Designed miniproteins, single chains, continued (2). Designs and how they scored, part 35

Each design is a single chain, and the fold is of that chain. pLDDT is the mean over its residues in the fold that is shown.

## One batch from the design tools (miniprotein)

Design m5190
Fold by ESMFold2-Fast:
Structure m5190 (fold): chain A 69 residues (1-69)
Amino acid sequence: EIERLAREGDPEEVVPVLVQHLLSKDPEVRQRARRALEIIGEAAKEPLEGLKKWLKSTDPEIQARAKEA
């Protein structure tokens, strides 16, 4: 489970893996990665700010897709 990776793994190591999942073509995988990053963000904070900038710079479409409910 992606969410369990966020809770069990080290945030510094798990975050890059979750970012790769955010690039997935599967919207469900992207949504789960986003939620896992939110859980990590509550504990780590700063690393996720860099990731938000990276997502916005990488592709506005990815940012828009990640927001879809």
Scores: mean pLDDT 61

Design m5191
Fold by ESMFold2-Fast:
Structure m5191 (fold): chain A 64 residues (1-64)
Amino acid sequence: MDLSTPAADFLRSLGFPEAVVAQVPWRTVAELAEASAAGLLSLPGIDVADVERIGRAISELTGR
């Protein structure tokens, strides 16, 4: 996986349910990495812990 990976596929790999994945407006992990915390929290079924988990996974993916 890299920054060109579809955001939906990346979120599925983190264990997010399809109901959440289907509502994601971002196309790639790069777009997801630029999303604000408020934007992520606007998705039904995402909480603060999920936002933090996404941020960590992106940091690990982008190389430290």
Scores: mean pLDDT 78

Design m5192
Fold by ESMFold2-Fast:
Structure m5192 (fold): chain A 115 residues (1-115)
Amino acid sequence: DKIAYYEALIAKDPNNGQAWLNLGIVLFEQGKLEEAREYFEKAIAIYEEQGNQLGLALGLFNLGEVLEAQGKLEEALEYYERALELFEQLRPQLSELQLQLLDRAKARRKQLESL
């Protein structure tokens, strides 16, 4: 159980932003949008406090996806824009998977701007 695994990581270290982020992703994929939102907001707060710009960008992008799924399109666009700004600043440091997230954020922004 992925949820139990990430909950155990959080129990050991409540400031483990990656564990909060991963738990949010699992809940989002299960359609538990409000719980996913809460956990992404927790991950974002931790990453902001730590100055972890990459973690912050990932958290903002995932929160944008939750807001889009909830039909909160204007808010989703704002979070995608914030994530994109951070990803572009970090581009030389991004992995191939993180570059794919940057491309997804760009595509989502373009789609929402056309609505």
Scores: mean pLDDT 86

Design m5193
Fold by ESMFold2-Fast:
Order: structure tokens, then sequence, then C-alpha cells
Structure m5193 (fold): chain A 95 residues (1-95)
């Protein structure tokens, strides 16, 4: 659940960064990582990797949002990163 939500937030933040046209590369990277996190969360890949993908995508979208001067995109990217980190923490606690 956390990885799926993190991936969704990273995707939304990435789209907002790309729309702002200030640094679309970080937005696109965030969106791709968010989509990857969603697919992994659906058990199409590594369940632990889903949290890592959401974290990476969220961080990229946060950085892109800050660079674009878009506080909503930055906030969504940060939320995606936090949700991805929570997924990682849960996986670590189970190991």
Amino acid sequence: AFALLGGLFALLAGILVAKAAKDPSLGIAGAIAGIGGIFEALKLGDVLGAGDAALAGGVAAFAGGVAAGNPLAAALGLAGAVLGALGRALGRALS
C-alpha cells in the first residue's frame, strides 16, 4: 500500500514538474520511477524494490518541484519519498 501511494504521488509530482516546463527531465524521471513503483507494488516485480522506486521517484520529483518553483509538485514528491521510505522501513523491520 505505501509503495503504491508513494509511486502515485511521485507520478503526480513528476507530471506537475513536467507541466511547469522549468526542468522537465526531473519531472519525467520522477513520473517513470513512480510508474515503476506502482507496477512493483502490483507484484509485477520486487516488493521491496517498489519502496525504493517510490523513494527515488519522490526525491527526483521533489527536486524538480523545487527547481520549477512549484510548491505542490515539491510537496507531492516529498510525500512520495516519505511513503517509499516507510515501505523500506517496513521491509527492513521484517528482515
Scores: mean pLDDT 61

Design m5194
Fold by ESMFold2-Fast:
Structure m5194 (fold): chain A 99 residues (1-99)
Amino acid sequence: EIAELAKEVSKLEKELSKAIDEGDIDKAKELLKKLKEVSSKYYRKKGLANGLSEDEAEAMGLIAESVTDIALKNLKPSKKFADAELEASKRYEKEAAKA
């Protein structure tokens, strides 16, 4: 459940990294929209599983959505941004392994 969401986030982060590295900004925007939905669900469920209140878990989901929205507004081809997304995918892989 949470592990499946973490795996999906990891996959989307990796695909996003590739799209940005290749300069496919339209594909990167599409992936960011999917990532916004999946990461929001992941953080809400993870928060609840860790004993947070529903309001606190909702706040975690909204923070994830806000971060994705900021990325979407500032998206441009960048090796540093692509590398950062690849590192993020590794973090989510570790979360999937824990669950």
Scores: mean pLDDT 76

Design m5195
Fold by ESMFold2-Fast:
Structure m5195 (fold): chain A 78 residues (1-78)
Amino acid sequence: MVDELVEEARKLGLDRAATLLRNGRTYFMSSSSQNIIDMGEGHVTRSVNLLRKAGHDDLADRTEQAMNRLIEQGKKRI
């Protein structure tokens, strides 16, 4: 799911948004503390803002939904 969102952002030429989303996922998947979850959320939030600024609201909304799922998964690992 997240990998599909990353590739969609890259196809739109939004490489920075794609990189931020990928980095955010990595923080959530390796979470051992709330601070790491917060770092992941920061990365994905910046990605969402870049997508919205570029006019890709649908992709931004789907990315926010993916972020909420990743945050919940990260919390369960702590």
Scores: mean pLDDT 78

Design m5196
Fold by ESMFold2-Fast:
Structure m5196 (fold): chain A 87 residues (1-87)
Amino acid sequence: MAPTVTDEAWRDERARKVAEEIMKDPELKKIALQLAEVSRQLKALPTFDEELAQKEIDLINELSKKIGEKDGDVLYRAALLVAEEEK
């Protein structure tokens, strides 16, 4: 049934579940939307911004603490999924 789970496939599945939990909590949703916004700003900048990169890490750590998820890539992907739902 399931193919050999790659790290990426596992993170995508986990990120969907984490995003669903975030969407149920207005406080977590707010943090996730801030993370997605900071990531969008970093991608739009022509030059690397160290302060925004640190802000992204800080927001990932805050979500990790509140949700109990330790994988930063999962938290990052979950935040992007939450932002996509809000559009």
Scores: mean pLDDT 75

Design m5197
Fold by ESMFold2-Fast:
Structure m5197 (fold): chain A 64 residues (1-64)
Amino acid sequence: MREYVERVAEEAERAADEIPDYADLLRSAAAQALTAMDLNPELGLREAERTRELVERVRAEAAA
């Protein structure tokens, strides 16, 4: 689980570097998912899933 959350956070940080308009939002989501994982693995997984959905949405908007 932790490796999955870390991978999602890395993807969000990469997206932040590529899409500056959403950088603060993406980095905030990544940090929140990692913090949540340290507190509660179930909460970490939920935040990681939200972060992944955000990355997908942001990339789709950037492509449009």
Scores: mean pLDDT 83

Design m5198
Fold by ESMFold2-Fast:
Structure m5198 (fold): chain A 100 residues (1-100)
Amino acid sequence: SLSALEQAIEGLKSLLGLLRQEARRHLPADVYAAVDARLEEAVRHLDERTPEGIRRAAELALEALDTVRAEMLRRGDEAGAQGVETLRELVEQQTARALA
C-alpha cells in the first residue's frame, strides 16, 4: 500500500541518516565525503517512491557500507568491520520491507 511504502521509505531515510552521522564521526574527511555523496544519491532515489528507486538506493547504501568496511579493515578495526556487516543486514531487511 502507499502508506506502507511511505513508512518504509521514511524508515530507510532514518537509517541512511544514522549511517551518515556514524561515518562523519569515525571516518577520515575524504572517505566520509565519498560515503556522504552516495547516501545523498540514495535519498534522491528514495524520493522517486518507486521499487526501482528503492533498489537503487539500497545498492548505493551497500556501496557506502563497503567503503566504510574497507576503511575499518585498513586500520585493523575488526569490531568496526563487523558492525558494518550488521548495518548491511539492516539495510537489506528494510529494503525487503519497502519492496513488500
Scores: mean pLDDT 82

Design m5199
Fold by ESMFold2-Fast:
Structure m5199 (fold): chain A 109 residues (1-109)
Amino acid sequence: MSVDQVLAQVRALIAQKTLESLEEALRLLLGILNSPVWEDPAVLRAVAELLAEIFEVFKNDPRALTPFLRFVHELGVEKIEELKKVLLTFPNGLVYVNALDNFLTLLGE
């Protein structure tokens, strides 16, 4: 499946606003970020934009904590730091970066 097709699937999953769709969306984003295509700045930016949308949709749902912790743990600190750099260029980017930093702290990172 092409990166563009995966990104389109993630957008469709976010629109469903369910815990199951959140888990699948984060799993698909992990797949992109664990492939060499993550080194493409356009791909990294598109992933960061979708991650910001996910944070906005699920920010008040405490059930989202475990899927987010799994995502951050599986992705690792180095790639989270690269995502944070992109997120800081967005409106409300500091809110998203603080969320990621809190997840890293909870994981003992």
Scores: mean pLDDT 86

Design m5200
Fold by ESMFold2-Fast:
Structure m5200 (fold): chain A 97 residues (1-97)
Amino acid sequence: SAAAEAAARLAAEAARLRAAADFLQTVGKEYSELKAQDEKAAINYAKRAGNEAAGRFGAEVGRAIYLMAGPDGEKVGAEAIARLEAEAARLEAQARA
């Protein structure tokens, strides 16, 4: 039915947003660990992760990773993750309605 198709699309988009949030959490952790050991390796990792995120999740998520490598990176990362998770939760609620 059209309603079932709409619910499936909302659920798929929610899953994509949750995957993006999980990716940002992983990148944030790996970047912090690498930066403590090798700043150049951390920067190179962030560039590759940003390019991968842009391809998989869109330019907004790729930009978030670029900003996470900057001065306020932990705050930027936390805010981006919270926003993605909040949007996913809203779409999941709509899919169940």
Scores: mean pLDDT 89

Design m5201
Fold by ESMFold2-Fast:
Structure m5201 (fold): chain A 96 residues (1-96)
Amino acid sequence: SERLRREMDIGVVEVALAVVKSTLDKLPISEEVKKKALELLDRALEALNAEDYEAAAETLEELAELLREEGERLNNEDLLAAAKLVERAAEIAREI
């Protein structure tokens, strides 16, 4: 059951990252911010695959802050929702 819980937590984080990545193309962000967000997503996925869950969580926290700052600046609820999703993924990654 503990192994299954860990595998499910990893799966939830991976799904959250895939959702954020798919929505970045639809969000009204600059190409520079989009590039930085994609680099952070790739770093988080690399850390997750390396079983470095602490590094994955820290990188996701950086991504959440980037998306939150842009969401507040643009007054965009979809960016703020994406930031909240990434924050939740970071919390789950820390529990793995």
Scores: mean pLDDT 84

Design m5202
Fold by ESMFold2-Fast:
Structure m5202 (fold): chain A 69 residues (1-69)
Amino acid sequence: SSFKEQGKKLFDEALENGKKGKEDLLNDIKSLSKDKAQKRGNDLVLTSQGFGKDLGDETKKDVDKVLKE
């Protein structure tokens, strides 16, 4: 239905905007101490999971990469 298609489009648009904001937040996390970076990284992952499993999984990989460097 048209409502289902509009819902998907709005979700995809929110996801795209979230990805752009995520990159800025990942750069901020990289500049923090390990303890603060871990906490903010975990908060970012939890927030992204609310938008869907795929975004949550990708955000976790990005956070894990930043925290290991």
Scores: mean pLDDT 69

Design m5203
Fold by ESMFold2-Fast:
Structure m5203 (fold): chain A 82 residues (1-82)
Amino acid sequence: SLIEELKKQIADLEAELAKTEDPSRRLGIEVLILFYRNLIKQVEEYKKNKDYVNLIGIEGLFQGRPLTREEAEKLAEEIKKK
């Protein structure tokens, strides 16, 4: 499931963060972790209510606009892509 995949990505990112010394790269990883955590919460809400199509709540990311579920899922897949 998407949620399971996102949880795995968070765990992988936390492991990378532990190995990362560069402050700029660390910040980027922290932002991605926040993005995935927010995305998991929004996807869970969408599954509970199929009428919910907007994903928001990432501070410093996507300010001023909501994301649709489809946009957020595609973005998560692109970020995850090797």
Scores: mean pLDDT 64

Design m5204
Fold by ESMFold2-Fast:
Structure m5204 (fold): chain A 94 residues (1-94)
Amino acid sequence: SMEEVLEKLQELVEKARAGELSEEEFLERAKEIAKMLESTGEPRFIEAAKYIKELIKKIEEAKTKEERQKYMRQLLGALQLIAQSLKEELEEKE
């Protein structure tokens, strides 16, 4: 459900910002969120899932710590924006 996706997405963002997650745990949870977004069937969330997967690939392929940190920050920012969009979608379905 979209509510479950939002809850997991918000928890992931909060724990990542608090430094409570390893890089591996963060990426694994982001992959789970991408799968859940694809399962919504909403075209914009399917595209969001593709973007998450692309950023994860860039992090995994990064040759320097600076590149990895850059893509990690981009991924966290993307997850925050997706959470906001999903929250607005749920509020509109009242």
Scores: mean pLDDT 83

Design m5205
Fold by ESMFold2-Fast:
Structure m5205 (fold): chain A 64 residues (1-64)
Amino acid sequence: MKVRVTMSSDGAAVFADGSRVKAGETITLSDLRESADGEFYTGRTADGTPVMIGKSGIASLEEV
């Protein structure tokens, strides 16, 4: 399953290389999972890069 995530906050999505997504930007992730503490989603970009996203920084999630 692939999902498109739209961000509402700067820096709420962090890639494994330390790069961050800005408010209003979208990322497409596969293998979306909820963290054990329930505060984050984790997933991978199309090139396999891991991403962690704070739930409070998400404007929308949609399946693509």
Scores: mean pLDDT 76

Design m5206
Fold by ESMFold2-Fast:
Structure m5206 (fold): chain A 58 residues (1-58)
Amino acid sequence: SKDELENKIKQLEAEIERLEREAVRVYITDGDWDRVQELIAKIRELENEIAKLKEELK
């Protein structure tokens, strides 16, 4: 349903915010650039999923 899609989008947006904060923490505390790149790749995947779900809401 539309409500289920909207809730899923909200959950994915919250997950992106969490991963962005984790990427900053990993960079500052560990300097692990490879791990930061993995987190950025995951964020990009979630952004693509949100885009697909938003298309379904049209």
Scores: mean pLDDT 86

Design m5207
Fold by ESMFold2-Fast:
Structure m5207 (fold): chain A 78 residues (1-78)
Amino acid sequence: SVRERIRELVEGLLAKMEEGGEVTINSLEELERLLRETPETRVTLTPEVREELRRRLERLIEEAARLAEAEGLELAAP
């Protein structure tokens, strides 16, 4: 299902961000600042931040999918 694909994609993105664990992130605000200033930095997320980020990413991707369908776009093969 679309929800399962979104969940797998989000977990993959989080796993890639966490490989190497160079900087520990304790809040979403800290993560946003770090990604804006050093987008290639690999991080270690606290469980609380990881779960909140996962939920926000799932919501954003679901919204993007709905908007793409409304505009006649394909997210899987643009």
Scores: mean pLDDT 68

Design m5208
Fold by ESMFold2-Fast:
Structure m5208 (fold): chain A 109 residues (1-109)
Amino acid sequence: SLDAEIAEVQARIDSIIEELNKLKPKLPEEVQKGIDELIDAYKNDGPLVAAWKARELAEFAEKLAQETPDPELREIYRKVAELTRELADAFERLMNLELQRAVDVAIEK
């Protein structure tokens, strides 16, 4: 069941990353770079670092949504902020599940 929960959270993370990648061509280079850095952090540094990057990107996207006069771009920035907040929560959940699994293994000798 724990492995099933980890797999479910990983599938959710992959789904959100796919949605962010679909939005990338509509975004300025600074936001595209933020998405790439977040994905790289997940692959190389793990879910904790990826969660920090996702929260930073969510705050940046929210600020851009507030500052842009373009209503279409504003909606895209809000969607990026929503997706990156969901992604941060999913990364934190994955980290907690992986920590629980590690503790369970350590208790078994």
Scores: mean pLDDT 87

Design m5209
Fold by ESMFold2-Fast:
Structure m5209 (fold): chain A 58 residues (1-58)
Amino acid sequence: MLEEAVKRTMEEAKKRGLKASREEIKDYVQVALLGRENPNIDEVVEWVISSLEAKANP
């Protein structure tokens, strides 16, 4: 789960032109996973991307 979510988030971030390191993405993914009892990869990826977008456009 963790590695798959990180990989998908990195691909989506590149697609959207977001600048984030693998380590930063991994940290966000871990936070997203801790907050969910039944995490879905698509939901985790969307949450992390939204967080990165919010950081880029405060």
Scores: mean pLDDT 77

Design m5210
Fold by ESMFold2-Fast:
Structure m5210 (fold): chain A 64 residues (1-64)
Amino acid sequence: GEVMEEAIKLIKEDIDKNNGIVDLDRIIAHLQEKFGLSREEALQVVVEALKKLIEETGIRPALR
């Protein structure tokens, strides 16, 4: 869905620009602002996006 696609995009951007480190708080805040999600809902989406990305690419990002 749209929320998941946005989360994956932001995670990939952080991996590329931030030496493999994903800024969880920034991504969560972005999803809350754009989609009206609670912090808990945004975190759940980010976790699922990370799982999908690891399964599809073998990339294991560090989390901030």
Scores: mean pLDDT 83

Design m5211
Fold by ESMFold2-Fast:
Structure m5211 (fold): chain A 90 residues (1-90)
Amino acid sequence: MVEAAVAEIEELARSLGVEMTPEQRAAVREAVEEVLAEAERAGLSEEQKEAILRHLNGVMALGIALGYSPEEIREAVRTIAADLIEEFLA
């Protein structure tokens, strides 16, 4: 799941004309791992985890295309993921 998400984000960023830096790739991988760990702790299903990642993959690719730093990518993903996890628990 993590490697598939990273590959999809990299391909989406490339389709927008931007090559992901090694530092951005590391930040994206860490963000995906954090999101999946939080979703697991919250008791979300595999389908719900996949739905969250589908949304966040697009957000991360757009952030990369807009020139977000590794730290800005991690902060944005943490905020959005928390909101999505809470929505599934409501």
Scores: mean pLDDT 81

Design m5212
Fold by ESMFold2-Fast:
Structure m5212 (fold): chain A 66 residues (1-66)
Amino acid sequence: AETLANQAVIEAAHALQYAKDGDIEKAKEELTKARSYLEQAQRAGANPSLIAKAQELIDEAEKLIK
């Protein structure tokens, strides 16, 4: 569970960094991965703080893309 949540945070952070760098295609790819890991982590009952962190990073990256 925590491994999936940690992976969601990592992919979300990568998405945010790509979005900040203007690499929108890479940001979208990493967002797709981050969302997949986040959903799996939520289903597995992962740490709520890690889930919240991943969601925050995903939301920030999406705002930069849109």
Scores: mean pLDDT 82

Design m5213
Fold by ESMFold2-Fast:
Formats: C-alpha cells, sequence, structure tokens
Structure m5213 (fold): chain A 98 residues (1-98)
C-alpha cells in the first residue's frame, strides 16, 4: 500500500514538472471518476456539502470535477483501496505518455 501511494506522489511530481495543463488534469480526473466505484457517492457528497455551504449555484463544472476526484482519492486512502489507487496511477501514467 505505502509503495503504491509513493508511486502516485512521484507521478504527481512528474506531471507538475512537465507542466501538464489544467485541461489535461481535468480530463484525467473525469476518466478516474467514470471508472470509480465511488463516483456516485463522491458526487452526492460534493453536492450535499456545497448545498450546506450555500455554494452550489456558484460552483463551476471544473470545480465539481476537481472536488469529486479529490473525494474519490480520499475514499481510496481511507479504505486502503489498492484497486482504485491503481486506477488513479494508470490514469496519471497515460497523461504522461500522451
Amino acid sequence: FEKLVEEIIRLGDELARRGVSREQLLEMARRVIENSPYADEAREAVLARLRELGALEEATEDQLVEAEFRAIGLYALKNKDEETLEIIKEAMREVLEE
């Protein structure tokens, strides 16, 4: 588990070093969301939190995608879900390979 997390951190550093665009990162996030078993839970959690804060109407689609991706990552870390972390790792690797 720790080795997988370390690999994801290294891939994140590499994406930053290569100056990968925000649009490429958002496309990566969308692909992870589409393939995640947490997609529905993450979306509902993000929408519920934004409604609670009175910020739902102000949120952009890009901000929603970012929040959903972060929620999925947190669920995977909390549950030590290596399968979901492998999906994230593979999506990051594909962006680096174009």
Scores: mean pLDDT 79

Design m5214
Fold by ESMFold2-Fast:
Structure m5214 (fold): chain A 56 residues (1-56)
Amino acid sequence: SALAEEAERAGVRGLARGGEAGGRAAVIDFAKQHGIDVDPAAPLGALGRAVADQLA
C-alpha cells in the first residue's frame, strides 16, 4: 500500500539523519500522524513490523 511505502521511506530517512534513534523517532511520528498504536520503547524492527501490520 502507499501508506506502507511512505512509512518505510520515513524510517529510511530517519536512519540516514539520526541512526537507529532517528529511524525510531521517524516511525513513531508516522504512526502518531496516522493513528497507529506502537510501543515507543520498541526497537526499530518491531516498530516497522507494527506499522506494516496495521497497513496490511
Scores: mean pLDDT 75

Design m5215
Fold by ESMFold2-Fast:
Structure m5215 (fold): chain A 56 residues (1-56)
Amino acid sequence: VEFSEEALELLREIERETGRRFSEAGKRQMARIADRDGDGVVDAEEFRRGVVPILR
């Protein structure tokens, strides 16, 4: 599962806001949670709805 460019930008903003850096395993876990349609790609909307509420 891969993040879109927009989802990667959101991830960097969250890292900056929270002061945390996510491991490769953590990023893969977030991608799996956000990938609601199972297409293997996480867009910004899936990331915002699936992952952002968990990380805040």
Scores: mean pLDDT 70

Design m5216
Fold by ESMFold2-Fast:
Order: structure tokens, then sequence, then C-alpha cells
Structure m5216 (fold): chain A 110 residues (1-110)
């Protein structure tokens, strides 16, 4: 489920932040943690994701989408499918941020 994916991504991003000191990774981690907490508290995952990703720049959103789609692919046992969807969403992000976010949410709910 979405909670398991966000828990794993939060751990991975937090570890990378400890090694690199990257403020972008810290911000992405904070956003993922907030999404996880809100979803665990019974908030609608689609609304939570839309609200929290609005805090991220296009570059930060690219990094988050890459990490989340990769992790979902591994958890689902479909890494190639996860990679293909990641590439599609990231190409959309370069043209239309709203369509990229919509595609990302659709994939996360699948």
Amino acid sequence: GIEKIFEQVYKDVSRQYQVTGSESLKKIGDVIKKMLDDIKNGQDPKKVVRRQVSKLSDRELQLMISAVTFTKGLIDGKPDEGAAISDKILKLLNVNRQKAVNSFITFMMS
C-alpha cells in the first residue's frame, strides 16, 4: 500500500541526506513524512499528495517521483513497469506539471 512505499522512501531519502547534506533531500523527506502522517491519520491520499507536492520545485518533484516510483516497482515485484511509468511521468513534468502530478497519483493508487 501507499503507506509502505512512503515509509521506505522516507528511510532511503533520510539516509541519503545524512550522507550528502542535501537540503533538497531534507525537504523531500519532510514532505514524504508529512504525507505519510496525514494518510495514517485518515486523510484522503489523493488530496494529501496534491497539497504536499505543491511545496516542491520541479527538480525536487522529479527526485521524489523517481524515488517513489522506483520503490513502488520494487515492492510490487515489477521494477521494469515502475521504471517505464517513472520515465513517462518525468517527461510529462517537463511539459505540464499538473498532468505529471495527476499521472503520479494515478500510479500510486494502482
Scores: mean pLDDT 88

Design m5217
Fold by ESMFold2-Fast:
Structure m5217 (fold): chain A 74 residues (1-74)
Amino acid sequence: AIEIKEEDEKKLAEIIKKYGLENAEKVLEEVTKYFGIERSEVYEKLKEEGLDLKELDAVGVAVIVAQVYLEKLK
């Protein structure tokens, strides 16, 4: 399981609550900005996992961005 810092987890929850579960695009924008991740890196991860951005809610998007961030820390 991928584990994020409690501070980062709390920030992701705040972003999701602010923009709503259905607003995946805005959550993608804010979470990528928060972690300093490029959108292209998120799209590569989605392809690797066999996921389509259109099928993800805000939680799904936030999790994928957090996974990209954690993989860059290796």
Scores: mean pLDDT 78

Design m5218
Fold by ESMFold2-Fast:
Structure m5218 (fold): chain A 92 residues (1-92)
Amino acid sequence: SEVQKRLEELRRRAEEAEAAGDLKAIAEAAYESGYLITKALIEKVKDDPKKLEEVLKKLEELIKDIEADESLPKELREAAVEGIRKGLEEGL
């Protein structure tokens, strides 16, 4: 519920930033969303070794896909990846 409310707030901020052409604000929203979602996911599965291994593998694949997506600005890709990595670090 709290994570869902925060993600909805971030979605609104990202839409406003996109309308304004504010890449920094979009990147900040991408970082925070990646952080919150990844942290919540890791906290949910960390006590199940098999689920944790599957989630860690999918996060590694997601990071590689984001880094390879040349359709996205580099600043946005880097922010999203940093958010995911921080969420993983603090979720464990």
Scores: mean pLDDT 83

Design m5219
Fold by ESMFold2-Fast:
Structure m5219 (fold): chain A 66 residues (1-66)
Amino acid sequence: SEVQERAERLYKEAVEEITKALKAGDIDKANQIAADLYRELVALGYPREQAALATVKALNEAIKKA
């Protein structure tokens, strides 16, 4: 539960920050935020495959909002 709550917060923050970076045209920053999300999810104990899928989902959500 606590790990899931932490992961959900990281995901939401990443979507918001990636969206802001994309709106500003800062692709390098968007990529860095996505890479950070992936590393943080792996550090929380998520399998690499699941962390990667969540990161791709965050990028897609941010692109739709930008």
Scores: mean pLDDT 88

Design m5220
Fold by ESMFold2-Fast:
Structure m5220 (fold): chain A 61 residues (1-61)
Amino acid sequence: MTKEEKLARLKELAARGSVTPEELAEILGTSLESVKETISRIPGPDPVMKLLRMAIRGLEA
């Protein structure tokens, strides 16, 4: 999956308003364990959605 394809899929999930750690791991090409570790460090509501938005920002840079 290219950077552009990843960004498009992440934006689709953001528009849907829900995402699972498994979906993020697949799109980002990382382990589910890494995604779960990262979301455990994100405070507040919807840590998975926060990680999704952070990933979009990182790919746009």
Scores: mean pLDDT 80

Design m5221
Fold by ESMFold2-Fast:
Order: C-alpha cells, then structure tokens, then sequence
Structure m5221 (fold): chain A 73 residues (1-73)
C-alpha cells in the first residue's frame, strides 16, 4: 500500500522506537504491522492513533534517520 504524506513532528524514544506525527495526502487504513516508507527505507509501524483529518500518531521501529518535513511514499 502506498501511503503518501509528510512527517510533521517526531520524537525518538529511549527504547529505540520513534514517535511520529504524520499528515497523509489521502485517507489510508493504517494498522500495527504495516510499513511506512521514507527515503527508500521501510519502517515497521508498532502503534497507530488516528488524530482525524488524515493526521496520525505512529510509533515505528527504529527511525533515527527520519526528520520533520520528510515525504512518505
């Protein structure tokens, strides 16, 4: 599934995961176990919270290379 969007904000967590706030270009059904793609790398989604208006709070495995303003694909 292609999940085009943008990282709005992020916070690295002490357990090696990253908490992301993302805004998607279109509605998408995101669930734990799905993958997020940025800069040609895939990140496994561990947690999903729907914030409404195509906004999501996600926890992903890893993500140290991610930054605010990055495009999702």
Amino acid sequence: MVVPGRIVALEELPDGTTRLVVELDAPADLAPGDTLTAKGRRYRILEVEDLGNNGYLLVVEGGADLAPGMRLE
Scores: mean pLDDT 79

Design m5222
Fold by ESMFold2-Fast:
Structure m5222 (fold): chain A 100 residues (1-100)
Amino acid sequence: MEAALAYARENQDGDPYAVQMDSYIIYLRELGYEELAREVEEIRKTEGDEAAARRAWAYAAAIEELTRERGELPERTPEVEEEVRRRAEELLAEAAAARA
C-alpha cells in the first residue's frame, strides 16, 4: 500500500484511470497476487485503461474485504485467489448496477 500511495503522489497529474490502475497493480504485486496484476495489464491491452482500472480496483477491494473479515491479510493460495476473483466480479456487477 505505501508504494502504491507513493506512486499515486508522483503521478497525480496523469490520466486518473492510468494512475489508479498502476497504483492497484503495485498493491497486488506487493501482496504477491502477481497473476491478478498480469490479468489487469492484459485487460489494459485489450479493453483499455478504464476497464483495467475498474478490474484492478475490484481485485484490491476484494482483498481488503477479506482482510477485514479475517482481521489479517489472507494467505495467498489458489483458493483465496479464486475467492478474490469471485468477489471482484460481484463488486464490478454492483458498480455497474449503481451506474444504471
Scores: mean pLDDT 73

Design m5223
Fold by ESMFold2-Fast:
Structure m5223 (fold): chain A 77 residues (1-77)
Amino acid sequence: SREINVLKRAIDIAKEAGDYRLVARNLYSLGEIYYRNGDYDEAIKYYKEGIKYAEEAGDKEMVERLKKELEKVEKEK
């Protein structure tokens, strides 16, 4: 998917810039795409990575959102 490739590139750029808040946001979006496509293992992977970056950024709201999505995916797997 073009959308997946664009998000992965945006994540790499944000990591190079040290913009961990943006990394977490883009990982959230990437996880959502995989979840909607039924690719639960990839969705779990990206949500977990997103939690790490959101915690490093001090973005408690994004940590909560990512944990909620992760729990939802893990229950449906």
Scores: mean pLDDT 88

Design m5224
Fold by ESMFold2-Fast:
Structure m5224 (fold): chain A 75 residues (1-75)
Amino acid sequence: SAIDYLEKAIEALKKGDYKTAAENLEKAAQDPSTPASYRATLLTMAHDLKKHKLSEKQKENLIKTLEEIKKELEK
């Protein structure tokens, strides 16, 4: 499910595994239960993770954003 992929992405980010985080964000974005508004955001985040290294602050902010998206999907 989208929630499982988001949890895997968050865990990967905490470990500094940006490749695994990006792959799981792409899977979350493609999940049928994910609203269209979140799909574009998740895909952009995945592409950014593949191209750029994040600062600690950027990583923490991304994790917070993903936790909020996960809560919205857990309705």
Scores: mean pLDDT 82

